Designed miniproteins, single chains, continued (4). Designs and how they scored, part 74

Each design is a single chain, and the fold is of that chain. pLDDT is the mean over its residues in the fold that is shown.

## One batch from the design tools (miniprotein)

Design m14570
Fold by ESMFold2-Fast:
Structure m14570 (fold): chain A 100 residues (1-100)
Amino acid sequence: SSMEEELQRRAERVAEMLRRAVEGSTSGEPVGDELERELGPEDLEAVLLYFAALVGREGDTTDEAIERAIEEVRQLIRSGATPEQLRERARRLQEENRAR
């Protein structure tokens, strides 16, 4: 459906922006500004909290671990996850990360 295609394209754009942020590439403007334009400020905070929690869960900042975190963010955005769902998942991951 057109909605599924829209979510897929949005998820792909966010994944690409997160990858560029990790690589230190700005592509002519700060990646944070690009992410806010794509997501809006409410979704931006939720996505960044969830991404940070996923990276923390890996306990490792290898390229493979970062790509796994980016892919998990991409899949949730593609599924139409709400900011509240992303914040709740981030909270649970943060608790698990602290327990290690």
Scores: mean pLDDT 75

Design m14571
Fold by ESMFold2-Fast:
Structure m14571 (fold): chain A 79 residues (1-79)
Amino acid sequence: ESEEVEKLVIDLANAIKNKDYETAISYLEKLIEFAKKRKMPESIIKNLEKTLEDVKNQKESPNLKAILETAERIKKDKE
């Protein structure tokens, strides 16, 4: 559960850093499916969908920066 999401966020951040937008899109779609399956608040789902749209259009986005920062925190927390 938590470990799966943490891995997805780290893998997503790595793809974004490498400008591998196809891989980043795949991970974002999986994260959105996870959020929908867990019935997360609409605001979270909408933010993820907007981030997916930004990545599809190869746009820089504040949401992408937040994902990168979250991945760095997760990596530090995992030793």
Scores: mean pLDDT 74

Design m14572
Fold by ESMFold2-Fast:
Structure m14572 (fold): chain A 85 residues (1-85)
Amino acid sequence: ASEIALALVKERAEERVAQAEAAGNQAIAEYTLLSDGTARGVVLVREGGELLLETYVARVNPDGTLTLTRQEAGQPPETETLKLP
């Protein structure tokens, strides 16, 4: 269900925040489950003088898999497909 997509986005966003904080940088994460079943997340990281944005989109597919797309500003998007537990 769509809640598992939200859980995946939250997990990945929180991992990114933890990674940034371990490196001594400030980071915040926000995530939302949309009415269409799409989960979205954003992570903002401050590295020195730069603010970096990373976005996450996850959705449950009709075949019962999960698709997660992540993108950092200035980088190409990365898409992965996961089996539901």
Scores: mean pLDDT 81

Design m14573
Fold by ESMFold2-Fast:
Structure m14573 (fold): chain A 76 residues (1-76)
Amino acid sequence: SAMAAAEALAERAFAALEPLLADLPEEVRAKLREQLRRLAVGRDEEHMDRVVTLIVARRDEIRSPADVDRVFALVA
């Protein structure tokens, strides 16, 4: 299903980010995972790889759930 495909893409993207996110609070990690699931709907691996690259480039800006929303607004 499209939802299962989106979930798989989101988990793959989150796994790629995990070593850089280990020190972030649970609320920030949970919000990042949810935003990745939302963006993965109707997307492919190439698009999600670009999203990961953007998050990595802006990782030092991501300290709160609000920062996750701000960064993802640039991609959505």
Scores: mean pLDDT 81

Design m14574
Fold by ESMFold2-Fast:
Structure m14574 (fold): chain A 62 residues (1-62)
Amino acid sequence: STLERRQALLAELKAEVARLKEYLANNPDLPELIKLVYQLAANSSELVAERIEKKIAELKAK
């Protein structure tokens, strides 16, 4: 169903964001610009995840 597919995609996106945050935490010596690039990637993925989460909530509410 559409709910199952969106829940799976949300889980994958959240895992990706967690991985990016973990990489940043484990690499404090990265140049500032590189940190910003990774932060932008995490932020963008988080925005997409929020949109999917809202859609799941709407579908569950009917």
Scores: mean pLDDT 83

Design m14575
Fold by ESMFold2-Fast:
Structure m14575 (fold): chain A 78 residues (1-78)
Amino acid sequence: GRAEIEAYARELIEHLERARERALAATPDPKLQAQIDAIYDETIARIEELVREGGSIEELEAVAEEAQRRVTRLVATA
């Protein structure tokens, strides 16, 4: 139900914020830090929008997985 989706979204956002902190701590380049922040900000905003629109857990997970792939690729190629 909606309560389960909202609870999952909260846990997912907390997971993404911890991932952001780890990525930023490992990234000394200010330009890359700004790109990492932009990816996480966009992703969290999209998750919050999907919850408001009645999105599924699968949709929330897909958005988070895409963001993690983007950040991993960005950091690996820096």
Scores: mean pLDDT 86

Design m14576
Fold by ESMFold2-Fast:
Structure m14576 (fold): chain A 92 residues (1-92)
Amino acid sequence: SPEHEALDELFAEIAPSLSAADQAALAAFVRLVKEAIDTGREEDIEAALARFGAMPGALRLRAFQMVGRLKELFPDNEALRRLAEALEAALA
């Protein structure tokens, strides 16, 4: 999937600047984002949102920026748009 490849590239750029714990947390989030993109199902979007909410604030902002960048690359992806909106609401 082009979306999966782009997400993996974005994660690879961020990961070296993170602690091992933050890398593991963000990697788990990335896996849930891939599922949400593939299925478009509400429960998969909610699973990604729940993982996002459990992350430290600084990592949460980084995860939001990563998904925002992915959305810019794939503006017509409905599941990605819905996920990005849910993450933005969770930051408020």
Scores: mean pLDDT 88

Design m14577
Fold by ESMFold2-Fast:
Structure m14577 (fold): chain A 69 residues (1-69)
Amino acid sequence: SDAEIQARLNALLASYGLPPVPPGLLAFTGNPRNLARFLNGYYQLGMSEEEIESIRSFDDVLALIERRL
């Protein structure tokens, strides 16, 4: 569920000392790839378009963000 994915994302961000994402972000972005693009710009993570295009699931977003934090 979106709530479960958001909780996992917020837990990951908190482990690196970052603030949680705004409520409704997952619904706003609509898919894992758009979520990754938003987070890349918002936190300035330095992800390449190739890395973003490799995303197929929300678990891929979490893994990619962890690699860049």
Scores: mean pLDDT 79

Design m14578
Fold by ESMFold2-Fast:
Structure m14578 (fold): chain A 64 residues (1-64)
Amino acid sequence: KEEALKKIEEAKEEIAKETTPRVAAWAIRQLDRIEENLKNGKMSPETAIQAADDILAEAKASTA
């Protein structure tokens, strides 16, 4: 679903701007995995959105 891909892209942008390089590298790698699973039909759009939100929240918490 287009909305889920957009959510993942936005999460990557926020992570790159708002976290340390170490945290960003980890979080973006997790988001790349979520995006790949979504594109390959291994993950629903709803699950991908939730997973992206969880990764973004964890990355922000790790930077604070």
Scores: mean pLDDT 78

Design m14579
Fold by ESMFold2-Fast:
Structure m14579 (fold): chain A 66 residues (1-66)
Amino acid sequence: MNELKKLLEELAKQSVDEIREKAKELDRQGKHPLAEALYTLAEMLEEGWSKENAIQAALTTYETFG
């Protein structure tokens, strides 16, 4: 949990395009729950949600699929 949260916090500092690119790479590696979490993070940030809310949504997505 804590390590995933830190990863999401660092990724939230990057552009939405960079987050989506990383999500696609993880999906190709078979890391589907993590890829879905990053897609959720990117979508929430693009829609103008706070980083804190976007990270929480991404964590919930990971728990749902993992």
Scores: mean pLDDT 83

Design m14580
Fold by ESMFold2-Fast:
Formats: structure tokens, sequence, C-alpha cells
Structure m14580 (fold): chain A 75 residues (1-75)
């Protein structure tokens, strides 16, 4: 069964809260995911900002990816 867009966004918010992710990182992740789910191309400026945030919080984003994969695997 596919997660709905709303369920996926809710799950992402929960994981980011558990990781105590900074507001700056939470905001950019949610904005990028909404755009991707709605087939909206991010601007070059938005992509640059996203890459800067990724570099700044690299370890946190790796933890986010692992935690999301863990939850999606439905053990």
Amino acid sequence: PKLSEEELLELLREVMEELNMPEEAKKIVLEMLRKLLNNIEPSDEEKKKFMEVLRKYRELFLQLGRKLAERIEAR
C-alpha cells in the first residue's frame, strides 16, 4: 500500500522532530518534498540553498534517510 502525500509528509515531520533537526533544515526538506510530489521544479536559488543546508547538516540528513527507510520497511 502506498503512503498518501499527507501521510508521507506527516512521517517526515515526525522523524525530523525525533532527530531534533534545526528549523532551517526542516523547512527546506518539507518545501523540496512538496515540490517533488507535485512535479514542481525547484528554482536554481532553492537548489543552491538546499545544497548549502545539506552540507551544513550532512550527518543529520544521513540519520534522517536511515530513520525514514526503517519506518517505511514496516517491520
Scores: mean pLDDT 77

Design m14581
Fold by ESMFold2-Fast:
Structure m14581 (fold): chain A 84 residues (1-84)
Amino acid sequence: ELDDRITRLVAELGELLARFEKLKQEGYKEEADRVIARVTARVQEASDLQRAGKLDEAVSLLEQTVGDARKEVERLENKVKEKK
């Protein structure tokens, strides 16, 4: 069900955003702020698509956003680990 998938993807993005907030305190504020802004814009765009009944487009946008954010957070977290 597409609505359930959207809810799950938004929750996953929320978890990723919390990890980016931690990265701001670990010396990656500028990179984290850029990703947070991008994710926030994409979530708003997906919300607009969902409101318009374009559920498939909303899901596709959120899935891509999750994938991109996950790769970036893992990259930054690995850099933090290398310096500890």
Scores: mean pLDDT 83

Design m14582
Fold by ESMFold2-Fast:
Structure m14582 (fold): chain A 67 residues (1-67)
Amino acid sequence: SGYKIDDSTSEEELYEIINDESAPLEKKIAALEKLLSRTPDKEKKSELAEKLGEEMLKRMGLERKLK
């Protein structure tokens, strides 16, 4: 909740957010989207897209686990 994610947020801060287990899921998704938009390399984009998919699955999976 202490994280601000905007166009001025550094890549280092964005990586810190996605690796913080206590960070809100919405903040991790936003950080991954910013990293994807800034990354010109297809290989790195693929890695970031995989992580974004993992966070999206956590949102979807939460209900399955807590059903």
Scores: mean pLDDT 72

Design m14583
Fold by ESMFold2-Fast:
Structure m14583 (fold): chain A 78 residues (1-78)
Amino acid sequence: SSRLRKLIREIVIIIGEITLSRVNAILNNAPDDVLAEIDEYLQRMISLEQRALRERSVEVAENALKETERIKRKVLEL
């Protein structure tokens, strides 16, 4: 559905934003523990995206997006 595609697209956009934040953290010589924490968050977001794609459910995708947005806030606090 168009709604499912929009939700998945929003998850992918956030994953891209956090991937860019990771690149910037490396360029700014962030500590290894900070980079490791960002990597753990990226893996969780990718798992949420993969679940939304497998289930193809709007409800699952909405819950995945909410969790992805929560993780984004956590990364921005680092």
Scores: mean pLDDT 90

Design m14584
Fold by ESMFold2-Fast:
Structure m14584 (fold): chain A 80 residues (1-80)
Amino acid sequence: SKDDIIKEFEKKSKELIAKLNEIKAKSKDETVKKQIDDLIKQIQDTLERMKTETEETAKIRADITIAQTNNFIAMAEKKV
């Protein structure tokens, strides 16, 4: 159901935000810190958009946001 998709994304977003905040705390690069703040905002914006969309569109949006965030985390961890 759409509620299950939103609930799963909310749970995953909390994990991703926690990881992004860990990277931010360890980084000395102000550009990386700003990119992390922008990503956290994008995750929050995605959650709000999902509430107004169809189940199928919400699932696609969640998957894209998760993939983009995981790619950033992987790249950022190699630079720090």
Scores: mean pLDDT 84

Design m14585
Fold by ESMFold2-Fast:
Structure m14585 (fold): chain A 93 residues (1-93)
Amino acid sequence: GSHMERLRREVERLEQEYARLKAEIDKLESDPNATIDELIQLYSKLAVISYRLARLYAELGDEEKAEKYRNEFLSYTDKIIELVRKKREEKAK
């Protein structure tokens, strides 16, 4: 039905945003002008998109992709925690 077509269109849009954000992070990690705040912002966006993709794939019945994006969400949240701690340590010195 229209509901499943809507879910698939949202998945396609989010996967395009996901790929774009990953490319931005790769570029930013090699940029000497990049800030920890910019990395936190991009990883936060990836975490949100990963969570949304996990839920959408679960609703579509694609449990393998749902698990993949759940794992990516956890990985990105761990990376954000690491970056926040690093930023706090640099400000304390």
Scores: mean pLDDT 86

Design m14586
Fold by ESMFold2-Fast:
Structure m14586 (fold): chain A 94 residues (1-94)
Amino acid sequence: MKLSELELLSRLRKVVAYLKETGDIEKALEELEKILEEMKKQYSKEEVIALLKLTISFIDSLLAQNPDLPAEAKEGLLKLKEYLKEEIKKAEEE
C-alpha cells in the first residue's frame, strides 16, 4: 500500500522524537531502516533524498531549540543525522 508523504514524514518525526526521549540509537536506526525500505518502494530516488534532507533539517531544529538535551539524546540525534547523510550520499551515487 502506497504511503502518503505526510504519513512518511510523521513516521520519520516519531523516530526522531523517540531518540530524543530515550537516546536509543540502535532501535531508532532499526525503525528508520524499515521506513527507508518502504520509501524506496513507493518513491523516486529524488523524493527519498528530499524526505531525508527534511528529516536532517528537523533534527537540526531540535538540537538548536533544545540546547539542554541530555548527552545521550544529543549524541543519538547527531549519530542519526550522520546515518541520514550517508544514506543520501549512497542514493546520490547510485
Scores: mean pLDDT 79

Design m14587
Fold by ESMFold2-Fast:
Structure m14587 (fold): chain A 84 residues (1-84)
Amino acid sequence: SMAEQLQKQQQQTEQAGSTIAALARAAKEGTGRRSLDAFAEMGAADPEMGRAYREAALQVKAEDPELAEQVDEILARLRELEAE
C-alpha cells in the first residue's frame, strides 16, 4: 500500500539522518573520512538513496545547526561522486 511505501521512505530517511549526524560529528573532530567516503559512494550509486541523504541532511541541520558545515561537506562529496 501507499502507507507502507511512505513508512519505508521515512525509515530510510531517519537511518540516513543518524549516519549523517555521526559522520558530521566525526568530521568535526578530524576523523571518519573513510566511512564518509563509503557512505557518499553508496548514495552516488543509488539515486533514491541520494535523495534520502539530501532530505535527511536538512533534518540534521535543523536539529543540530552547529553541524551544518560538516553536513554540507558530506553533501558536497556526494555531488562530486555523482558527477563522475
Scores: mean pLDDT 83

Design m14588
Fold by ESMFold2-Fast:
Formats: structure tokens, C-alpha cells, sequence
Structure m14588 (fold): chain A 61 residues (1-61)
């Protein structure tokens, strides 16, 4: 689950690049689904909107 991956990695102190790559490597959803899941996972873990937006940008790359 992309949300759980993003949530757990953020809690472990992962970088936006690490979270974006892990979501992309471990999920087969559409780009929009991966972006949404990564953003929601970061926010659920207590990440800022700015951090979540950086992860979203990197997922789209």
C-alpha cells in the first residue's frame, strides 16, 4: 500500500527522494494514484504540506 509506505518512511526520517522512489518501486497504480497516496501518507505521519508537495513533484519525475 503506497500510503503505508510513505507514512512509514516519513516516520523513519526518510528524504522526499527516498519516499518518492519507494512508492514508485513498490506500487503499480497510476501516477495520480501514487501522487495522492504519497501525499496522504506524509500528511498522516505528521509531515508538512511543503514536504508532501516535494514528494508529489518527485513521484511525477
Amino acid sequence: NSIDIATELFKQGGSPEEIAQAVKDNSTGSEQELVSDAVNGVLLAGGSAEYALEVAKLVRE
Scores: mean pLDDT 84

Design m14589
Fold by ESMFold2-Fast:
Structure m14589 (fold): chain A 88 residues (1-88)
Amino acid sequence: MELDEETLEELRKLAEEYQPLFEKQKKIAETSPDEEAWKKTIPLQALITKLAAELGLSESAQQIVAENPKEIAELTEKAKEEVKKIKE
């Protein structure tokens, strides 16, 4: 409907690129119960969740986005700004 195979491949590459960064920060937050470290993972988690929902990779991700659309959108916007700076 909205996504062609070429678009899915591009989004898959973006997800693969950002998932390790999110997992790394999540692991740090779990190891160190510092709220600051945990808060740093939230925007990236929202971005990955949004991408997984758009790609249809996770039904859980789609459910989370459906239940928290405004919060996910807000956090995703923040994550996109950070990611855009990193990628140039």
Scores: mean pLDDT 63

Design m14590
Fold by ESMFold2-Fast:
Structure m14590 (fold): chain A 55 residues (1-55)
Amino acid sequence: SDVEQVRQQLEQSEQLRKQALQAIQNGDTQTALQLADQLESLGDVQTAEEIRQQV
């Protein structure tokens, strides 16, 4: 169902966001930017831009 697809997409976005924030905390700017690119590819442009602003 559409609800199931949206839920899976949100879970993927949250996982990538957490990984990107952890990379920022560790000073791993390259990994954070790569994860932001993945978020944008999933349609989560807002979170991707938020991460890019933090590096």
Scores: mean pLDDT 83

Design m14591
Fold by ESMFold2-Fast:
Order: sequence, then C-alpha cells, then structure tokens
Structure m14591 (fold): chain A 100 residues (1-100)
Amino acid sequence: MPSPFERLLELLRELAELLPPEKRRQVLGLIEIAERLRDSDPEAALKALVLALLTIAETLSPEEQAKLQAQIQEIGRAPTVEEAVELGVRLAEWLLEVLE
C-alpha cells in the first residue's frame, strides 16, 4: 500500500492530466521537487505539494476556491507533516471529484 505521501503524489498526477498543458507542467514540476525533497526536507516537500494544490485551484470557481483556501489553511495548521499530507490527500480526492 502506498504511504499518504505516495498517495498524494498519485492523486496530484491524476489531477494534472485534467489541466491545460501549462498548468499540467507546473504541477508535474512541483511533484518532482516534492519527491526530491521528501527525505532531506519534508517541510519543503509539503510546501511544493501545497503549491501544486493551489495551482490546480486556479481552475476552480470562486466558491470552490474559497473552500480550497480554507482546507489549505487547515493543512498549514496541522501539527505534523504526516497529518498535513493526510489532509492533502482528502483535498486532492475532493478536487478530482469536482474536476471530473
């Protein structure tokens, strides 16, 4: 079974395929940064994943963007990187449902 971090990367790749080519490249680049930093700097890896989620959010309606901003703030308030990643998985699953 993939870890929550690996699951979030998988979901972000699926979301990237639904995006215009420019935004897709941006999200895939952020995923690559997160994978590289995962072991050396988990907090920086998490920041890259949050930026990927924010990039995806730019394709949403203003109402959906407001809901996503609230979830991003919750991720930022998580006491651990692991809990923040688990929140990111739930947010990415919601985004996949909204964009499909």
Scores: mean pLDDT 83

Design m14592
Fold by ESMFold2-Fast:
Structure m14592 (fold): chain A 56 residues (1-56)
Amino acid sequence: SDEALEKLKALPEELLQGALAAARLGRTGMSVAAHELAKLLGVSREDAAEALRALI
């Protein structure tokens, strides 16, 4: 979603780069990164995963 993507882009650079690096490790890495971002940003895991995929 646009909301999840905007919130993801607004994160501190170190946290954003860490999340993208984790998401790039494969299916398990994407699942963990999406779960943690969903909790942090207050969005669904599906929206967090879509936002991460948009930036990979």
Scores: mean pLDDT 84

Design m14593
Fold by ESMFold2-Fast:
Structure m14593 (fold): chain A 94 residues (1-94)
Amino acid sequence: SMMDEIRKKVEGLLKRLALEAQSKYSEFSEEEQKELDAFFRELGEIMREMERTGDIEGAIRRIIELLKRFAEKFPELEEVAEEVIRELERLLKE
């Protein structure tokens, strides 16, 4: 379905971000690692709520706002976060 296709695209974009974060994880301080872990837990909660409610638009908007805060806290991941934000904003217009 169209909703399943959009959901899979969102999951793929977040996986790109997660893989980049994982590749740099050991370069972060213990405090930054805890903040990264908390961030990805919050992303997981938004995705679970999206699956429960079917509110894809609301979930994408929440993810974009979360990623903007993420990019400010993790400059090393800013480029990939901004790319993911742009692709998520594109999905909202489709």
Scores: mean pLDDT 85

Design m14594
Fold by ESMFold2-Fast:
Structure m14594 (fold): chain A 72 residues (1-72)
Amino acid sequence: MEELKQALRLLGDYARALGENGDEDEAIKIVAEKHGLKIDKETLRKLIDQYRELVAKHAREGQAETAAALAA
């Protein structure tokens, strides 16, 4: 599923940016620029939360299926 692949890429980039900068607002800005997102910070925060929920749900539904969806 393309949405799950996009979610994992965005969350991975966000986690890395947070680790490097320690500032949530700066991490959001970096992720938005890297992914070409022309949206405001609040909308991007909501998207990150939605993606975290999506990834967590798929992880619980089956590690093998999640890995296959990411590889495909």
Scores: mean pLDDT 71

Design m14595
Fold by ESMFold2-Fast:
Structure m14595 (fold): chain A 81 residues (1-81)
Amino acid sequence: ALSQEQRLLVALFRHEALTLSDEDLLASFGSLLEHALQTMSPEEFRALAAALREVAAELTSPALRARLDGLIEQALARLEA
């Protein structure tokens, strides 16, 4: 199960997906992932990433979803470096 902090980040992303432009959403999402990489364990980050992918699949276009997934993949690669 997600922590309260992880649920708040997911809720923030959901709100931003409905209110921001694609470019602003990508910039904010990059910052969210960077914050999570600095503050979360690898296990917590993977759980957050899975939840963020579900929201992206629900609320974003296929093209935007692919770009968001690319940012998640880059972040996950940094955890294994």
Scores: mean pLDDT 86

Design m14596
Fold by ESMFold2-Fast:
Structure m14596 (fold): chain A 93 residues (1-93)
Amino acid sequence: METEEIRMEAYVDGELVAEGVGRDTGEAMRAAGEAARRAVEAGPGGTVTVVARNAKGEVLAVGGGAGSGDGAGYTSAVLAGIGAALDAALKLA
């Protein structure tokens, strides 16, 4: 069996701003999620997209949003949704 690897890529307005790799959802989300969180908090609420891929480059989950709400609350909601979707997808895979 191939080694499971999860690559997470964070995009702001279509530009890659951060990338993280982990062996499971927690590691991958922590690495990429921190960068995505900082991007959302530093930006004026532009469009943030986070893409999770397996080792073959296949998309496992996509999450994101656009808005200018309170940065901490908005970021937390976006990352929680992405994490839940990714965890569910990986448990089903």
Scores: mean pLDDT 61

Design m14597
Fold by ESMFold2-Fast:
Structure m14597 (fold): chain A 94 residues (1-94)
Amino acid sequence: SMLKEAEEGLEEVTRLLGIPRSAFRDLAATMRRVAEVRGPGAAINLAEFLLEQGVAELDPAGRAVLDELRARLLQQGANPEMLEKKMRRIEENA
């Protein structure tokens, strides 16, 4: 089951990051933590996954952090088209 595999993936991520599942509801804090440890790209990828799985919701604080991380990635030479497609998917899955 795809849902069972997604749940198992979430449990594995909580174990590897040392972040409890309840903390993932605070998307802004979770993204800041991941960006600090693993960089802005990893933070945005995790946010996309958490929103797609319905574990977190995209609130105004989360949107502000996403915009900050997007700006950092663009400054680091990320492909603007690919990044815009990712940001659009995050908005649609919110």
Scores: mean pLDDT 76

Design m14598
Fold by ESMFold2-Fast:
Structure m14598 (fold): chain A 57 residues (1-57)
Amino acid sequence: MTVTLTLSRADPEASVAALARAMGLDEETARAVVRQIEAHMAARGVDTVTVTTGDES
């Protein structure tokens, strides 16, 4: 199943919480993933991104 999340650089803690709940991840793992996404957003010059999560296959 796929879950679509909108993440914002303005509120990384909300992004961490949303990702952790959607993916069933612990907060530490979710924070690491959000940090990676923030790096991509900074490189692209955007402050929000929509992430579709599901089976990585």
Scores: mean pLDDT 74

Design m14599
Fold by ESMFold2-Fast:
Structure m14599 (fold): chain A 115 residues (1-115)
Amino acid sequence: SMQERLAIEATAGVLLILISSTKQAALSMIDKGAPKEEIVALIKETMDLLTKEVRKLGLPEAIAEMERTNRQVADLIEQLKAAKTPEEQKAIVNQIHDLLVDMVERITAIALEAA
């Protein structure tokens, strides 16, 4: 229905705001010289929230996309821990952001097809 489609699009919008806010906060933390463990904790908290919301959809294809993204982000978190410069850390944060945006777009398409 039109209401189901609007609800899916509204949820996608909220998740994209969360992802954008996480990027802005992480970049600000890097600029302020915050400990890497605090930046990693922020990213992990966002990943947990995204995983929980995607699992609520009950769509196996959407859950598979989220699990794939979780593995890619876990690898980038290890690179973030190893990164020695603010420039390297920011590049990794931007890569995580791009992966999460792409994931939300793919999951939104899956949810709209199922609606």
Scores: mean pLDDT 91

Design m14600
Fold by ESMFold2-Fast:
Structure m14600 (fold): chain A 69 residues (1-69)
Amino acid sequence: DSAEKEALFARLQELSRRAKEIEKKDKEKGRELLDMVEEALGATLRSVAEGRRKIDEVERRIEEAEKEL
């Protein structure tokens, strides 16, 4: 649904912001995470279910990176 896609886009925007904060501390890790956000965006445009899976994976990776930094 359109409303679910809008919610996923909002999550992607927040994950992009968090990945940019990680890039300030670790340039390579932040770039990798930003690339994953772009992949998740592409998946979300294709399917809500695919997008949600990719967004959940990116969020987990960002949380792990934030714990290390």
Scores: mean pLDDT 85

Design m14601
Fold by ESMFold2-Fast:
Structure m14601 (fold): chain A 89 residues (1-89)
Amino acid sequence: SMAAAQAQAQATLAQGEALVREGEELVKSGKKSSDGLGKAVRAYAMASDAAAQYSALPVAAQLQALAKRAAELAEKAQKQTIENVKKKR
């Protein structure tokens, strides 16, 4: 049903937003940026998949925006991880 699809899309949005928030906190802590990257990548996958699956629903725009924010966080986390190690990985 449309109501069930909307509820599932909103649940996915909430889960992805929580992952982005947790990832941002990990990156801000400095030394946990690699864990933050993992959360950002997961949030991106969830948001992108849900945006495609629920493209007809109003929440799709919010899921697309979340995917973009998760991708930006992943780039920031990767850069911070490189800076933290001071060695070539």
Scores: mean pLDDT 85

Design m14602
Fold by ESMFold2-Fast:
Structure m14602 (fold): chain A 99 residues (1-99)
Amino acid sequence: LVEKALESLNMRRVLPSELSDHALAAVNAWYEAHLDDYLKRYQEIKNSDIPATKYFPAIIDFFEEIAVELAKYLIEQGVPDEEIGKAVRYGLDLLLKDL
């Protein structure tokens, strides 16, 4: 799980057409349910008084945590193991557009 989630961070952009209807629906449901919470967590990092040298690692840790959380959600929704990496990549790209 963790390994596949983290692999998604190094993947190319994934198009919606590359995912099954089930995987695409699961990612979209996750995105709608969790966007506000992820925006709040991101703003807390941006508005923190941490030094610049700590800021970039904190942002990377944030995206790694989201990738793992999304991968876990997708498995719980019954998304096949072989689609997890692509589905996580697609979800992260949706989130990045709104951050």
Scores: mean pLDDT 80

Design m14603
Fold by ESMFold2-Fast:
Structure m14603 (fold): chain A 87 residues (1-87)
Amino acid sequence: MEELIEKLKNAKNKEEFEEAINELMDLLLDPKEKLAFSHLIVMNEVESVEEFLSIDPEKELPKLTFISEEVKEKAKEKLKELQEKLK
């Protein structure tokens, strides 16, 4: 996991960011949590760590009406934890 965090921090372009974030999501998230994260990334046009850190979990997770409240809560906690590690 630490190696994937460093890959994300050192990503120089969109392709490197997308590869690193997808690997990290596969390690840390269940399929429904990954679906939530992927939708947030696409909706916010996230292509870099700086843009990923700009996502407000409190504002963005409630927009995902197709995800259950339990999954939203877990995804929100994991998103905040990942954002802290990427600072």
Scores: mean pLDDT 81

Design m14604
Fold by ESMFold2-Fast:
Order: C-alpha cells, then sequence, then structure tokens
Structure m14604 (fold): chain A 86 residues (1-86)
C-alpha cells in the first residue's frame, strides 16, 4: 500500500538524516573554512558538502549492513531522479 511505501521511505530518510547529522559533527571549522575559500562557496555549503563526503567515505557509516544499504540505495535513487529531470 501507499502507506507502507511512505513509512519505508520515511525510515530510509531518517537513517540518512542521522548519518548526515553525525557526519556534520565530525567536520572541523578549519576544514570548512579551507574548502569555502578554495571553492569560492559559502561556509554553509562547504559544511554540507564535507558532511556528505564524510558519510559517503564511510567515516560515519554505521556498522549495520542494512543501514548502509538503505543509505546507498536512497542516494542512488536521488541521483537517478535528478539525471532524469536533466
Amino acid sequence: SSAAALARQEEIERRLREGLKAGRAAVSLEEVEELAKKEGIPKEAAFELLAARRLLEGRFVPASPETRELMERLLAERERALAELA
């Protein structure tokens, strides 16, 4: 049902959000400032980019294979959706 599909999507997004939140906590202010200066982007954008890189590099991937699989699948689905809109 649509309700079950929505609940599954919410669980995947919750897990990804938790991983990104902890990835953000693992990012140092110095790294943010260096990346922002190097790329010519706002510090907020550099912070989010570094947090996402930490998540993708597995530096903050939970040991649970299920959580990692759900995160990877969600990211792949989002990338595919963005490509289809281009």
Scores: mean pLDDT 60

